# Designs tried in a protein design run: designed miniproteins, single chains, continued (5). Part 66

Each design is a single chain, and the fold is of that chain. pLDDT is the mean over its residues in the fold that is shown.

## One batch from the design tools (miniprotein)

Design m18283
Fold by ESMFold2-Fast:
Structure m18283 (fold): chain A 100 residues (1-100)
Amino acid sequence: MLSPSLLEQYLGILDEVKRVAADDPEIQALAERAEEALRRATSGRIEDIREAVDELIDLTNALERRAQETGDPRLREQAMLVGALAVSMATLLVTQEIEE
């Protein structure tokens, strides 16, 4: 389902999140969980894709909260990028469930 090239692109975005939030252990842990969930989503299984969506949503919420607390526009930008990934993965999940 999730192609290797698309996975590499998504992992690149999460690597940038970890660089921007290098001093934030919560965001580091959430980004690592999202990376692992995305790697599992290459199985194409609905459960694996759902897990990836959930982890990306958790990361987006944490980035949004931290951006509001710190006023750092870089964290806000990262929240928007990760949120877009979550929407893309959720769209894939919905279309797979409808086709079954």
Scores: mean pLDDT 81

Design m18284
Fold by ESMFold2-Fast:
Formats: C-alpha cells, structure tokens, sequence
Structure m18284 (fold): chain A 85 residues (1-85)
C-alpha cells in the first residue's frame, strides 16, 4: 500500500515481528518514528499507548521514554541510526 499513517495496532505488530527476527534496533526505530508521527498529528493517545508498549517490550528504556514524552524524538532516533551504521 501507499505511505498511509500506521495504526497503533499495526506498529505494535511490526515491533513484535522485528523482535522475533532478532532486530531490536529496527523495532525501536519503527516505534520511535510512529510515536513522533502521532505527536505531530496531535494523537497523544496513540503516542502514549505505543510508548507504554515499547517500554513493556524492553524496546525503550525509561530515560528514552522520558525524552520522547518531552518531544525529543530526534535524539532517540539519531542514537539508533548511529548504531545501525
């Protein structure tokens, strides 16, 4: 399909798929990107739900989650992009 906005359920499914494939950095990247996109759109409920899910799955640390809650999505994303190089 085209670049349609992902639902929280679809992002959770992709996070689980990447974790099962042993790709935690991709799971984190998809979660952080989606949280940022939800916040830009004003969908605070979707952003918080995905943030809590990512913490529960061990994809985000408490410190990284706090940065995302404070709108510092780019700082978390840049860290993972560097780890993928």
Amino acid sequence: GGPAPRSVEEVKKKVDEYLKKGKPNLAKLIAVEAIGAYRIRGDEKAAKELLEYAKEKGVLTDEEAEKLENGKTAEVLIKYLKEME
Scores: mean pLDDT 73

Design m18285
Fold by ESMFold2-Fast:
Structure m18285 (fold): chain A 79 residues (1-79)
Amino acid sequence: DAASRRGAAEQVRRTAEHYDKLAEEAEKQGRTDLAEVYRQMAEHLKAAADAFEAGDWDAAMEHGQRVRELSAEAKRLEA
C-alpha cells in the first residue's frame, strides 16, 4: 500500500544521507573522484525513493540500476 511504500522510501532516503556523508569524508581525504561518485549515488537513491513512493516501479528500478553501476565504480576507486 502507499503507506508501506512511503516507509520503504524513507529507508532508501536514509541510505542516500549515508552516501552524502561518505562524499563529505572522501572530500576531506582529497578523494574528489570518490566524493563525486558517492554524491551521484545519493541523488539516484533519492530519485529511486521518490519513484518507489509514487508506485513507479520502472523508474525506481532504473535508478536502482544506476546506483549499482556507481557502487561498482566506487569500489574500483576505493581499491
Scores: mean pLDDT 86

Design m18286
Fold by ESMFold2-Fast:
Structure m18286 (fold): chain A 71 residues (1-71)
Amino acid sequence: SPSQQKLEEAKRRMDEVYEEFKRNPSISLGEFHQRVGEIVGEFFSSVDDQKLKDEMIRYAMEVVNRVVEEY
């Protein structure tokens, strides 16, 4: 579905933000969190499916927690 495709695109964008954060010491933890939050917000503005919104939140939490587990 178009909504499922948007979820997969948002997941890729969050993974790219995490990889950039790992490579770029100029990106603060706060900026990393803000960028992830912006991707979540854009997804919520474009998708009405609650199950996909729930999956989006779980994935965003996983991406954010990668930093906590590595540091």
Scores: mean pLDDT 86

Design m18287
Fold by ESMFold2-Fast:
Structure m18287 (fold): chain A 69 residues (1-69)
Amino acid sequence: SEEREARRRAGEEYAKKPLSPAAAETAATLVGIGDGLDEGLKKARELRAAGKSEEEAREAIREGLEKGA
């Protein structure tokens, strides 16, 4: 709980600093990659639950990563 609050405060403090356009673009790219991975993992779980092949599940993860990047 305290560690979580400390990290949140550190993030808020960091956010108060002006970001260069390059730093903002890098942050957006990293968030996109993370979001793409989460979506790919979600799709893979749905495919496995539906009895689809492991290859189709792996392809969903790969597509999520590529789309996020």
Scores: mean pLDDT 66

Design m18288
Fold by ESMFold2-Fast:
Structure m18288 (fold): chain A 68 residues (1-68)
Amino acid sequence: SAAAQAELQEFKAFIDATVSDPAIRAQMIALAERLIQLLEEEEDSEEVLQEILALSGEITALLKQAQA
């Protein structure tokens, strides 16, 4: 949706301003794009929920790495 794409662009801008390492930025953006893709498909299965949690965890881990 347009709203999800707008949120992705805001996230990219936030990451670009907050994370100095371009490799970590690229990884976080790729994970966020995958997360939004799963959410937009509106699949309500245990497997999809586990993937969403895993992607969220990876984004969080990269953010912590960027702040260290």
Scores: mean pLDDT 76

Design m18289
Fold by ESMFold2-Fast:
Order: C-alpha cells, then sequence, then structure tokens
Structure m18289 (fold): chain A 95 residues (1-95)
C-alpha cells in the first residue's frame, strides 16, 4: 500500500526530528500515511507540529515521547479526513 521509498523517508524524517525517540514500524507506517494524505512532507510536518502543540497544551504534557507522536499523527490524519478523535480516545492513546 505505502511505497517503500515513502516508508524509508518517513523513518528518516522522524529520526531527524526526534533523535532520542525509538519509533515502532507502526508509527513509521502511520507517518508515511500522513505524508501521502497531506500530499507533501512540508504539509505533513505542519499538521504534525500543530497536533503535538494542541495535545501538549490540552493535556498538560511536558515530555515528547513515541505515544505523543503516534497520537499526534492519528489526530492529523483524522483532521485530513474531516474526522475528529474524541478526547477520551486521545487520553487513552497517551497512557
Amino acid sequence: MIPKELLERARELLKELFPDIEFSEETIELFAELILLAGSEEKALELLGKSIIEIMNKFNIKEINEKLIYTAILKSIAELKGEKIPEEEIKKLLE
């Protein structure tokens, strides 16, 4: 479904942005899907950054970890699809 070249690019971008975080293949695949849906790396990164800030502010999160990044990617994908993830589901994903 996702081209291998896009998966490798998604992996590299996540490592460059968050070098201290070990990303699962699931998180890398999800980010590759975000890039594909957004139509560009620039747009995907803009949406991801916005989602990270919104989640951190809303739930008073001080540390960036894989669960936060995974949740932010899901939120960004949902927004691109015209969907909203319920607040309770976001809380559960962050645990």
Scores: mean pLDDT 86

Design m18290
Fold by ESMFold2-Fast:
Structure m18290 (fold): chain A 142 residues (1-142)
Amino acid sequence: MEFLSGEELVEEALKKAGFEVQREAPIPGSDLVADFLAVLDGVEVVVELKGLRDGGRLSPEQLEGLRRLREEARRLGWLFLLVVFVEDESHVPGALAQLEAAGIPREEVVPVVSSKIFRTPREEAVEELAEKILEAIKKALE
């Protein structure tokens, strides 16, 4: 029995939201590869995924990698979006604070509570995540 991975959930959510999706997308003019490049109505979005474990912290190396990826996306005139999986809702404020301290704005982060989303029926989980992604992109365009 195959379980939906975080990567599969995000890909299905992007497609549900109407995006064309490329996996493991090379960033032109860099040595970086994004988890996804998503394109809708002439808007290009680099979508990166991170899972948080053991107190909801990313390593300094992971934070620097995310900052570099965001800078390269912005150089191309592309949007950047980080989908961050946290085990518990109580970890969300700490995750957002550490990302903001590393130069990743809260508006560019979509937190997903793993314990909740993976217990949600697949179709509903995909729809909920698609709505959150569209809201984040709409705010980034304001």
Scores: mean pLDDT 82

Design m18291
Fold by ESMFold2-Fast:
Structure m18291 (fold): chain A 74 residues (1-74)
Amino acid sequence: SAEDEIEKLLKEWEDLALRAYLAHADDPAAIARLQALSKETEARLKEAREKNDVETARKIVEESKRQIEEILAE
C-alpha cells in the first residue's frame, strides 16, 4: 500500500539521518543543521499525513533525503 511505501521511505530517511549524525558527531554546525532539517521534515510530514496526502509525504521525504546527503557530503 501507499502507507507501506511511505513507512519504507521514512525508515530509509531515519537510517540516512543516523549515519549523517554519526559521521558529523564532532561537528556542532552540521548537527544543528540536521536537527533543524529533522524538525522541519517531521512538521511537514505530520500535516501531509493528517490530510492523507501520500504524494506530498513522498516528496517531503525525498527532499529531506537529498538535503541530508548534501550535509553528509560536506
Scores: mean pLDDT 79

Design m18292
Fold by ESMFold2-Fast:
Structure m18292 (fold): chain A 71 residues (1-71)
Amino acid sequence: HMHFSRRQRLILVGQQILAEKLGDFEPSEKARELVEELRTVEGVSDEEALNALLEEAKRNKDEETIKLVEE
């Protein structure tokens, strides 16, 4: 069932963590499923997921996401 690379899954988890912190995200069933799978099966930390999101945001020149991840 793994249709995403590990990097893509980390980015998705990071996006959900960031959105939940801001209180402006209603989690989709698939996003929740991926977050739970990565945390329980792979032991992914929030820091690792947010770092993957930060690197993706830097590649895309998404300054707003960079600012939010850096706090």
Scores: mean pLDDT 67

Design m18293
Fold by ESMFold2-Fast:
Parts: C-alpha cells; sequence; structure tokens
Structure m18293 (fold): chain A 72 residues (1-72)
C-alpha cells in the first residue's frame, strides 16, 4: 500500500495548503494533485481533486476542477 500512503500524504498536504490561506495555495494544491497522479495514477488524482474541490476555498476548488478537466 505504498502508493496509497504516498497519495494520502500528498492529499493531506494539499488540504493543509488550502487551510493556510496563503496566496499561492491554489497553485500548491494543483502541484500536489499532479504528484498524486504520478504516484498513484489518474483515478486517484481525480478522486483527491474531487474531494478538495468540494471542501476547498473558491480558488483551490477552481484549481482542483481545472486538474480534473485536464486529466479527463
Amino acid sequence: MEAESRAAALEAAAMIWDMSGEPDAAERVKELLRKVEEVAGKEAAIEAARRIAELGSPEVSRAARELIEELE
């Protein structure tokens, strides 16, 4: 379950960036979701992006939705 553990850590980091309120949080979240794709594959990245899009700030939600469109 190495890929799952790495993907979970990356998703947690993305949620921390969203909660930080930093101006670059949306870009950081998008980078972390691309790393989820690299580590655990396209489906895992899409599922993580959907969760973040539902719960995140407007800017982070937009970045997550952009990544879903890019991967689909």
Scores: mean pLDDT 77

Design m18294
Fold by ESMFold2-Fast:
Structure m18294 (fold): chain A 93 residues (1-93)
Amino acid sequence: LAELIKEVREYAKKNNIPFVLVAGMVLGLEKPVPVSTFREAAEILGEKGLAGIVASFDMSAEELRRQLEAEGAEVLYIKEKDGKVAALFRARP
């Protein structure tokens, strides 16, 4: 999982996309912010001009993309390996 997060983080840096980690539905801001949905996460981060990185076990890239998009987020980059997935997402413009 950490390796997938690293790949997504490197993509964000290469494309000059500012980001924070979203771990256990908590936004990794200066003051940590718990959220209930990816919609809420995307909205809060969008106000700050930030994208989020989320990672999960036992989920495909297709499943995570579907969940993020259903909750109003746009997926900028997604990587799957060995039943693990990590994605870079933001609020839809």
Scores: mean pLDDT 77

Design m18295
Fold by ESMFold2-Fast:
Structure m18295 (fold): chain A 81 residues (1-81)
Amino acid sequence: MKISEEEAREEMERTIEGLRKFFESNPELSVEQARALVAAERRHMVEDFRRRGLSEEEIERLEREFTRAAEELIRQHEARA
């Protein structure tokens, strides 16, 4: 079934919120581990959206938004570590 870019965005936002809560609950997590988790979630998101019929342009837009939000989460985590 085709997924809309809007549905994909909602799922991406839930993933970002999950990462934020996880980093807040695990302040001892290294920056390298935080980056590895972000990379794994981004890969999963891209593969899932591609399977569910999003175009490469839609995926690239969502990936850029995800990366920007995730970089902010890593920066906040690093500042607390």
Scores: mean pLDDT 85

Design m18296
Fold by ESMFold2-Fast:
Structure m18296 (fold): chain A 69 residues (1-69)
Amino acid sequence: SMAEIQRIYDRGLELIRRGDFEGARREALRLIDLGAYDQAEALIDEMERSGGPGAIYAREVREYIEKLK
C-alpha cells in the first residue's frame, strides 16, 4: 500500500540521518521489491548526497536496479 511505502521511505530517511547506510540500503531494496521506484530513487539520491559511505551504498543499489532491467 502507499501507506507502507511511505513508512519504509520515512524509515530510510531516518537511517540516513543516523549514518546507518546499511539500513538505508535495505529500505531502498524493499521499496524496489514493492515496485516503488520513485521513492527508492529519492532515498538513493539522499544517500548519494551524504557522500562517503552513503555514495558507495547508493551506487550499489543503482547497479542492482540496472541488473533487474
Scores: mean pLDDT 85

Design m18297
Fold by ESMFold2-Fast:
Structure m18297 (fold): chain A 100 residues (1-100)
Amino acid sequence: SSAKQLAEQYLKQAKKLLEEVKKYAELAEKYIKEGDIKKAREYAEKAKELAKKASEISNQAVKKASKYTKLVTETGSNAGLSSMTASSTKIAVEGAEKRK
């Protein structure tokens, strides 16, 4: 069904976004260590934007594919991890700024 295809597409998108959020978080941490707080902030902001997109995809999965409970739950879990990773990255950048 079209709803099952949407559920599978949302999960794929949420997983891809989580991997991209992790890459931007790693780049932010790298630039914190190098003392480039401006670049660290830019990557933290990119991670936040992608995490927001993952949350929007999770909301669409609930709205359009709720009967596919496992796929919807996995989409939500990936979106939640994206949000947690982006939040931790923001806190790390803000902490580094305060130490200068």
Scores: mean pLDDT 90

Design m18298
Fold by ESMFold2-Fast:
Structure m18298 (fold): chain A 84 residues (1-84)
Amino acid sequence: EIVEKLKNLKNKPEEAKELVIEAIVEMYLKQGILTEEEGEELRKMLKEGENPKSKKLEEIVKDIGELLNKLGSFEELMEYLEKQ
């Protein structure tokens, strides 16, 4: 489970962040909201903190930010995503 992997890597914030980013990208790809190409762009943007290349990616980043603010942490966000 991705949530367990994230919790196990909490002492290494970069690795934990990468797991969260991968889970978010996979969720949007599975839902058909993002193409594989857009998913790769989102992954790179979230990892490197680059500006979004499209309004669609900008909206997705805002939605992720709102979810993080509501749940308070990446770990809680991951639990929310897996329990949906």
Scores: mean pLDDT 68

Design m18299
Fold by ESMFold2-Fast:
Structure m18299 (fold): chain A 76 residues (1-76)
Amino acid sequence: SAVTEEVTELLGNNSSVEELAEAYRKAEEEGIEEIFLEAAKKLGLEDAELTAKVAAGTFRTAREVVERREELARKE
């Protein structure tokens, strides 16, 4: 869906916390929690805890995703 593509793109790019929060809101409205899990896996978020936080779809979760992307970038 369009929401799936938007969430995946925002999580994979240098998107702001605000942009990620908006995408999470849209996915929550459609009841598609599985979108967060797929997007998290594409980002390499294999940790069960982190994956669950991404699936929660909150503003805090959006910030944690940004921090995780930065961690992964620093390890490469």
Scores: mean pLDDT 56

Design m18300
Fold by ESMFold2-Fast:
Structure m18300 (fold): chain A 97 residues (1-97)
Amino acid sequence: MKMTVTITLQRAGASLDEVRQYAEEFGERLKKRLEELGVKATVTVSDPVEQADGSVVVQLTIEIEGDPSLLEEAKKVVEELAREAGAVAVTFAPVEE
């Protein structure tokens, strides 16, 4: 089964390059943790966008594929790591192909 997760990260007082690097490093950590659970994970990092308040926003799209029981554990891992990273939004899309 397949699950798509969108994580939004926002940083104040950081450059576009700094936010991109942070998101890429976070995405690599997340992918490694998910693959250790036995699921397949693909991480895509968006281009960072400066907001009107001077903060920078970046989105990560994570596609997770595996057994349904492993997807529930993967969801918990994503929620934990996103919370630790200070993510402003996390959205889970169930399997609709």
Scores: mean pLDDT 80

Design m18301
Fold by ESMFold2-Fast:
Structure m18301 (fold): chain A 69 residues (1-69)
Amino acid sequence: MATPAQIVELLKRHGVELSQRQAADLRALIEELLEEYGGVTPELIQRLSTTFGISRSVALEVVELVLSG
């Protein structure tokens, strides 16, 4: 499974600085939203984007990382 450290490194490459705790919280929220929306949807990506102040493209990359691990 994708670790918080892997999420931190991915976001850092996109100019977004998160702590290990914030990355763990982001992963937990992604897992919750995937269950709520029944998969990767534009609505899920938008909610992550607005909640964490990241672009929709970065939000999609994080979701793909969580799903691939």
Scores: mean pLDDT 81

Design m18302
Fold by ESMFold2-Fast:
Formats: structure tokens, sequence, C-alpha cells
Structure m18302 (fold): chain A 69 residues (1-69)
């Protein structure tokens, strides 16, 4: 799927850090930096500054929903 391809393209060691995630949401979905930061914080449930695959895919699904509105 598109979201799995995005995750594969931008992930390092099976996860995506905050700055990379914000960049992806801005460039791929047209989401503002502020909204992207809020979305990262929502899905970074363990607070380690990274999104694993499941967290990242869920966050990207929400980003796609926001972008479609």
Amino acid sequence: SRLNRIFFQYSVGGRIGRSTFVHVLQTEFGISQAQAQQLFDRYDTNGDGYLGRAEAIAALQEAARIAAQ
C-alpha cells in the first residue's frame, strides 16, 4: 500500500523519528508543521521520540484522512 511504501522509504531501523515524520506529513499530505507535531505526539505512546511501524501506519492513516478534508 502507499502508506507501507512511505514507511519503508523514510524509516531507519524500522522506525521514524519526529523530524522525518513531520517532513513526510508536510511533503506527502500537505499537513502543517504544527499539526504534524501534534500527530507525532499522539502516536508516540511510549515517548521515545520514534514511531514504530504500527504507530507510524496509524498516524499516516490519520494524516491521509485529514488531507482528504
Scores: mean pLDDT 85

Design m18303
Fold by ESMFold2-Fast:
Structure m18303 (fold): chain A 89 residues (1-89)
Amino acid sequence: SARHDRVIARIVNMLRDYSIDDVVNLFQQIRDRSTALSDAVKQRLAQVVDQMRTTTTRDQALAVVRDAFQSMSYADLQTVYSMLQQLMS
């Protein structure tokens, strides 16, 4: 949906100026601190982190994030976005 695609685009745009290691650290913090995300979503974030570690460029790492987030619910994406805003402020 347009709302779903928009949240993913906002997340990716927010992360574009961060190193792969910084993005990995942010997703690990979200996984560890969140009480709102299910274990399945936390496992998905762990998979994203593992896959990002195999990439050589930020563009490749951000493509992993975009692809992985396509299968997440709008509510879960909003939770991730909100937590990223809090951690980056």
Scores: mean pLDDT 84

Design m18304
Fold by ESMFold2-Fast:
Structure m18304 (fold): chain A 81 residues (1-81)
Amino acid sequence: LPSPLDAVEQALKDLEKRLEQAIKNKDVNTLRAIYRQLDDLIHQAIFAGASFPEKREKVLELIERAEKLKEEAKKAIEDIE
């Protein structure tokens, strides 16, 4: 069975691709949805990390990546509106 952290990493990769496409299409509604989903993934990574202290570095990496994508989505929304 995939670990919860593997699921978070895959979801981040999928959201990165969706974010790029949403920015290209100037799809504000999709950008807002991605922003909320990234926030949820950060909480999921924190929760999963509590069960796997040996994966602390991976948890921090996933959180940092999600935060960066949230910033990109926010800037894209501001640039479109």
Scores: mean pLDDT 82

Design m18305
Fold by ESMFold2-Fast:
Parts: C-alpha cells; sequence; structure tokens
Structure m18305 (fold): chain A 98 residues (1-98)
C-alpha cells in the first residue's frame, strides 16, 4: 500500500510539473487553462491516494490492483502532458522568431 501510494503521488506530481512547464511557455489564456488542469490533476491524484488507502483497510490485494490501474491511467496523462508541454515550447520558439 505505501509503495503504491508513493508511486501515485510521484506520477501525479510529475504530471503537474509537466503542465506547469507547458504553462510557462504558453500564451496567457492557455497558461491559465493549464494551471487549472494542474490543480484538477492534483485533486484526481489525491482522490486516487484516498481511494487506495480506504480500500487497503478492507482488502490490500484489491487496493494494490486498483492502484496499479490508477498508476497506468496517470502514466497516460503524464505522457499527454509532456507532449503538450513540448508542443507549447516549440510554438513559443516560433513566436519569438516572428
Amino acid sequence: IDATVKKLQEITEQTVQALEEGARAASPQESARLRLRAEQLRSQGNNYVLGTLTLGRQDKAAAEAQGAQNEADLQKLLQAAQDLARRLRDEAQRRREL
């Protein structure tokens, strides 16, 4: 349980950091949206952690399985956030060249 919770927290923070990096390269309007998404993602990660801890009190094996699924879902979000941040950095560089 503790290892699963730690992984969920770590990947949530990595995803939030990727969104915040994208926000720094984005336009003011897009930056505001990305910061909102980062807050929503922190909330989602916290819900995953709480769910894992609550389920773990009743069934540790079920909590580990659910945690692994949530980790996989967060990894997909991390990849999407990193791709978005890269795209926004490329776009910002092009704007500076204009």
Scores: mean pLDDT 80

Design m18306
Fold by ESMFold2-Fast:
Structure m18306 (fold): chain A 78 residues (1-78)
Amino acid sequence: MEELVKLAEEGIKALEEAGLTEEAKRLRKQLDEAVKNKDIEKVKEVIERAIRALVAAGRVDTALALWERAAQISKKER
């Protein structure tokens, strides 16, 4: 859980740095709710949405790095 939350936070920060402030705010709210409810699926959705938004913004390398890290963490989640 903690590693996925940290990755989601990094994705949100990357969106803020790319100038996607409204998307970053929306995902941060979704992440806070997911953490409060211990909803791993929603944390994964936040990561997926951050990756998609980064791809749309042309930050493909950053998106790929986040996707690879998410895949590695997910293999250890239950």
Scores: mean pLDDT 80

Design m18307
Fold by ESMFold2-Fast:
Structure m18307 (fold): chain A 76 residues (1-76)
Amino acid sequence: SKAREYLEKAIKAFEAGDYEEALRYAHKAAVLALLEGDEKLLKAAVYMEDAAIAALRGDFEEAERYYKEALEAFEA
């Protein structure tokens, strides 16, 4: 699905430290997951948005927590 593809891009961008790109991809993934009716991908995408926002504010402990929640909701 397109939601899954953008979520994977968001995770990869976050892991690379590109938090602005991670936020853009996560937001796109959330919108697409909502349209596809995929509650699991929507939950993961929303956690990735929160992770990216926390990282952009310098709250790296909070960012790491949200990132782990996103992976758990997605596949890990």
Scores: mean pLDDT 89

Design m18308
Fold by ESMFold2-Fast:
Structure m18308 (fold): chain A 63 residues (1-63)
Amino acid sequence: EFKEGDRVIVTGGPASLIGKQGVVGRVEGDDVWVELFDANGKSLGKPVKVKKSDLEKATEPLP
């Protein structure tokens, strides 16, 4: 189960998002609003709605 503040990694959905890490901002049913970060740890600017099935909990710290 995902909760606000959890670190996550995108494992499915659009290829451009796969492998990006983020932080959960909000959980809405099967959808999760995630603030995604680039390889340098900078925010990509706006939260992205991602399905729970396309996310895994990140065990590693954000870059």
Scores: mean pLDDT 74

Design m18309
Fold by ESMFold2-Fast:
Structure m18309 (fold): chain A 65 residues (1-65)
Amino acid sequence: HMAKLREEARKLLEKIAKKLGAEVEFEGDKVTVTLNTDSEIDAAILELAGAVVSTVTGMPVEIRR
């Protein structure tokens, strides 16, 4: 069910972002991930994670640097 998938996806994205020093904000309409580092690889990892969450939840995910 979508509510369960959204909760699991949220927790996964928060864990990944926290390890990479990024901030995650969840709003009803969208998810925003803000990077606090200029690491190209960290940005790529978060972009991939955001794409997975967007696909699973149907909400747009934006990565900001």
Scores: mean pLDDT 74

Design m18310
Fold by ESMFold2-Fast:
Structure m18310 (fold): chain A 71 residues (1-71)
Amino acid sequence: MPPPSPTEIRVASAIASLPDGAALSAGELAKRVGVSQSTTSRALRALEARGVVERVRPAGSSTTLYRRARG
């Protein structure tokens, strides 16, 4: 796979700074990283494919959240 982009590294760093078990939406991560939601969503998809982050959808929620993968 291609190496992580600067945006992917920044998004991964933001997730790694979260408390254990905490998760953020793509929009919240976009605001923290200072890039568009579309760019952040693309970076999150790439990080999920690498096993760096995992996608979490709480029961009854319409919002998808992302947190660091446990392995």
Scores: mean pLDDT 76

Design m18311
Fold by ESMFold2-Fast:
Structure m18311 (fold): chain A 75 residues (1-75)
Amino acid sequence: GDEELEKLIDEASAAANAGDRETAARHYLKAGEVAEKMGLYGIASQLYRAAADLGTGPLAEEARKKAEEMQKKKN
């Protein structure tokens, strides 16, 4: 729930601040999945966009598509 989402966002931010973009992208992707399961599509869209921006290759492409899907579903 909320605590899991906050922890994943905190871990993603810590990884990004440490310069570990791939680990940050992976944590943001997981955070987006938790937000999506909670029905928080606006937040999920933002988290998936963060994963796409920080990630590379297939992970970035998946996150970009998920962000677009969540944007269409929000509210």
Scores: mean pLDDT 84

Design m18312
Fold by ESMFold2-Fast:
Structure m18312 (fold): chain A 84 residues (1-84)
Amino acid sequence: GPSDEELLAELKQILKELKKMYNTKKVLTRQDILRIIGLVLRAIGLLEDIELNSKDPKILEEAKKIYEEIKELVKKIFDTLPVV
């Protein structure tokens, strides 16, 4: 399976994609909402994999911090962008 560093890099990429959506989108389409849901579900799965398999507490702490940033950003996206 993937390394802890690879799982963490994918979490960082999800956060980066959500940041790009927030900074570039003016409205949320149905397709955008489905994409955000898919990214959140993937982030949950990645965090679960790290929690179950990681031996490095620093990797786990960083993954949890990134996941909290993902949750806060998703909330901000839905609170601020109009849905069409």
Scores: mean pLDDT 89

Design m18313
Fold by ESMFold2-Fast:
Structure m18313 (fold): chain A 116 residues (1-116)
Amino acid sequence: SITVTESGGGTVAAGGSLTLTATYTSSVPVGAVLWERQPPGGPVGGLAAAGADGSTGLGPAHAGRFSVTYDPAARTATLTLRDLRLEDSGTYYGVAVGEEDGAVARGPGVPLTVVP
């Protein structure tokens, strides 16, 4: 089984920067960690991905302001958000994907509120 916990959310002024961290425990190898975001009143959407092979992916709207890393040895993935905007507010979820069986575990989510 896989369990994910996120940290590093809170309230940040527009134009600021923040790093969100997802840590996980797993009985199986984790091949990738994804980041998802749920905007206020909106559906959950994919935001970023990082693979154990060092590959990364970001949606085109975020590639200039956001970066993602995954350290499989530390069982930790980070999402660094720069030049924060009001529309970046929402709940951010870390999602661990098992390499061998495709098992997926999502954390409880961490809130981020961007203020003027």
Scores: mean pLDDT 82

Design m18314
Fold by ESMFold2-Fast:
Structure m18314 (fold): chain A 80 residues (1-80)
Amino acid sequence: MEEGLKKFAESTSQDEIDDIIKQAKDLIKKAKEYKKKGDYKKAAVYLTAAGILLAALSLMNPEATKEIEELKKELKEVAK
């Protein structure tokens, strides 16, 4: 698994990494929407998925660290 992620990171373009960052942002946005609707269970699922993507990005792309930190902060705010 770890070696597979490293090979993926080596072949992954900046555009693909940006797409994964956008996916994490979309998951956080959906979590906020479900929280506003009172659907805390669905909100938790989307927050968990966003957290997994942000963890994967931290392993794959160190130059995305600042944006990942901002998204982690937003995720913690939604989790309140």
Scores: mean pLDDT 73

Design m18315
Fold by ESMFold2-Fast:
Structure m18315 (fold): chain A 74 residues (1-74)
Amino acid sequence: SQEVERIIDELKKALAPEVGEGVAEEIGASVREAWKQGRGVDVLDRMAAAYRARGKEKSAEAAEEAARRLRELQ
């Protein structure tokens, strides 16, 4: 889905300042694979909670927004 790839690309751009572009690419690939398995939203919800617990509020918000948008595609 073009919309799924757009959501993943926006997530990668939002996370890159915190984790670097290489790690953001790996996260994007992991989310894409999880989405194919029906686990994309769960993975992003857990990622958002982990970032929020660590005080990484912008990264948490990016993961939460990606989860919200992917949930709407289910």
Scores: mean pLDDT 89

Design m18316
Fold by ESMFold2-Fast:
Structure m18316 (fold): chain A 77 residues (1-77)
Amino acid sequence: GPPDPLISELSLDDLILVQQVLIENGAKYTGPLDGFFGEDAREAVKDFQKKEGLKDDGIVDEEAAKKLLELLKEHKA
């Protein structure tokens, strides 16, 4: 399906940073850091949502979006 609103608002570099942040936060993502959010990246989103106490459906809602943006800010110069 189409990417979530947050994911579609991010640049390619930011999408790669999201994948990196998910891995650094313990997600079991084994795919490439290419900014593409397929089924394996959705599993990483579920791992992140579960760790943050959010609904683990692999869909980035407003609450999950706020958490991801906060983590991205920590990785930007």
Scores: mean pLDDT 70

Design m18317
Fold by ESMFold2-Fast:
Structure m18317 (fold): chain A 63 residues (1-63)
Amino acid sequence: GALLSPEQAEKVGALAAAEGASAETAQKIADQAIRGELTAEQVAELLRELGLDRAAEYALSLG
């Protein structure tokens, strides 16, 4: 799957926080994406597990 750019990862984190994720959780997901540890699809799966559906949809659009 496609990896997120740093800008895309930061936007995913911001969207997650806007949906009620803690700042710590949002930053961890963004950091893992920036480090290339997670593909766009894997980021979306994690966000869905947390109930962050809008952030997940955005991440999927990047894959």
Scores: mean pLDDT 82

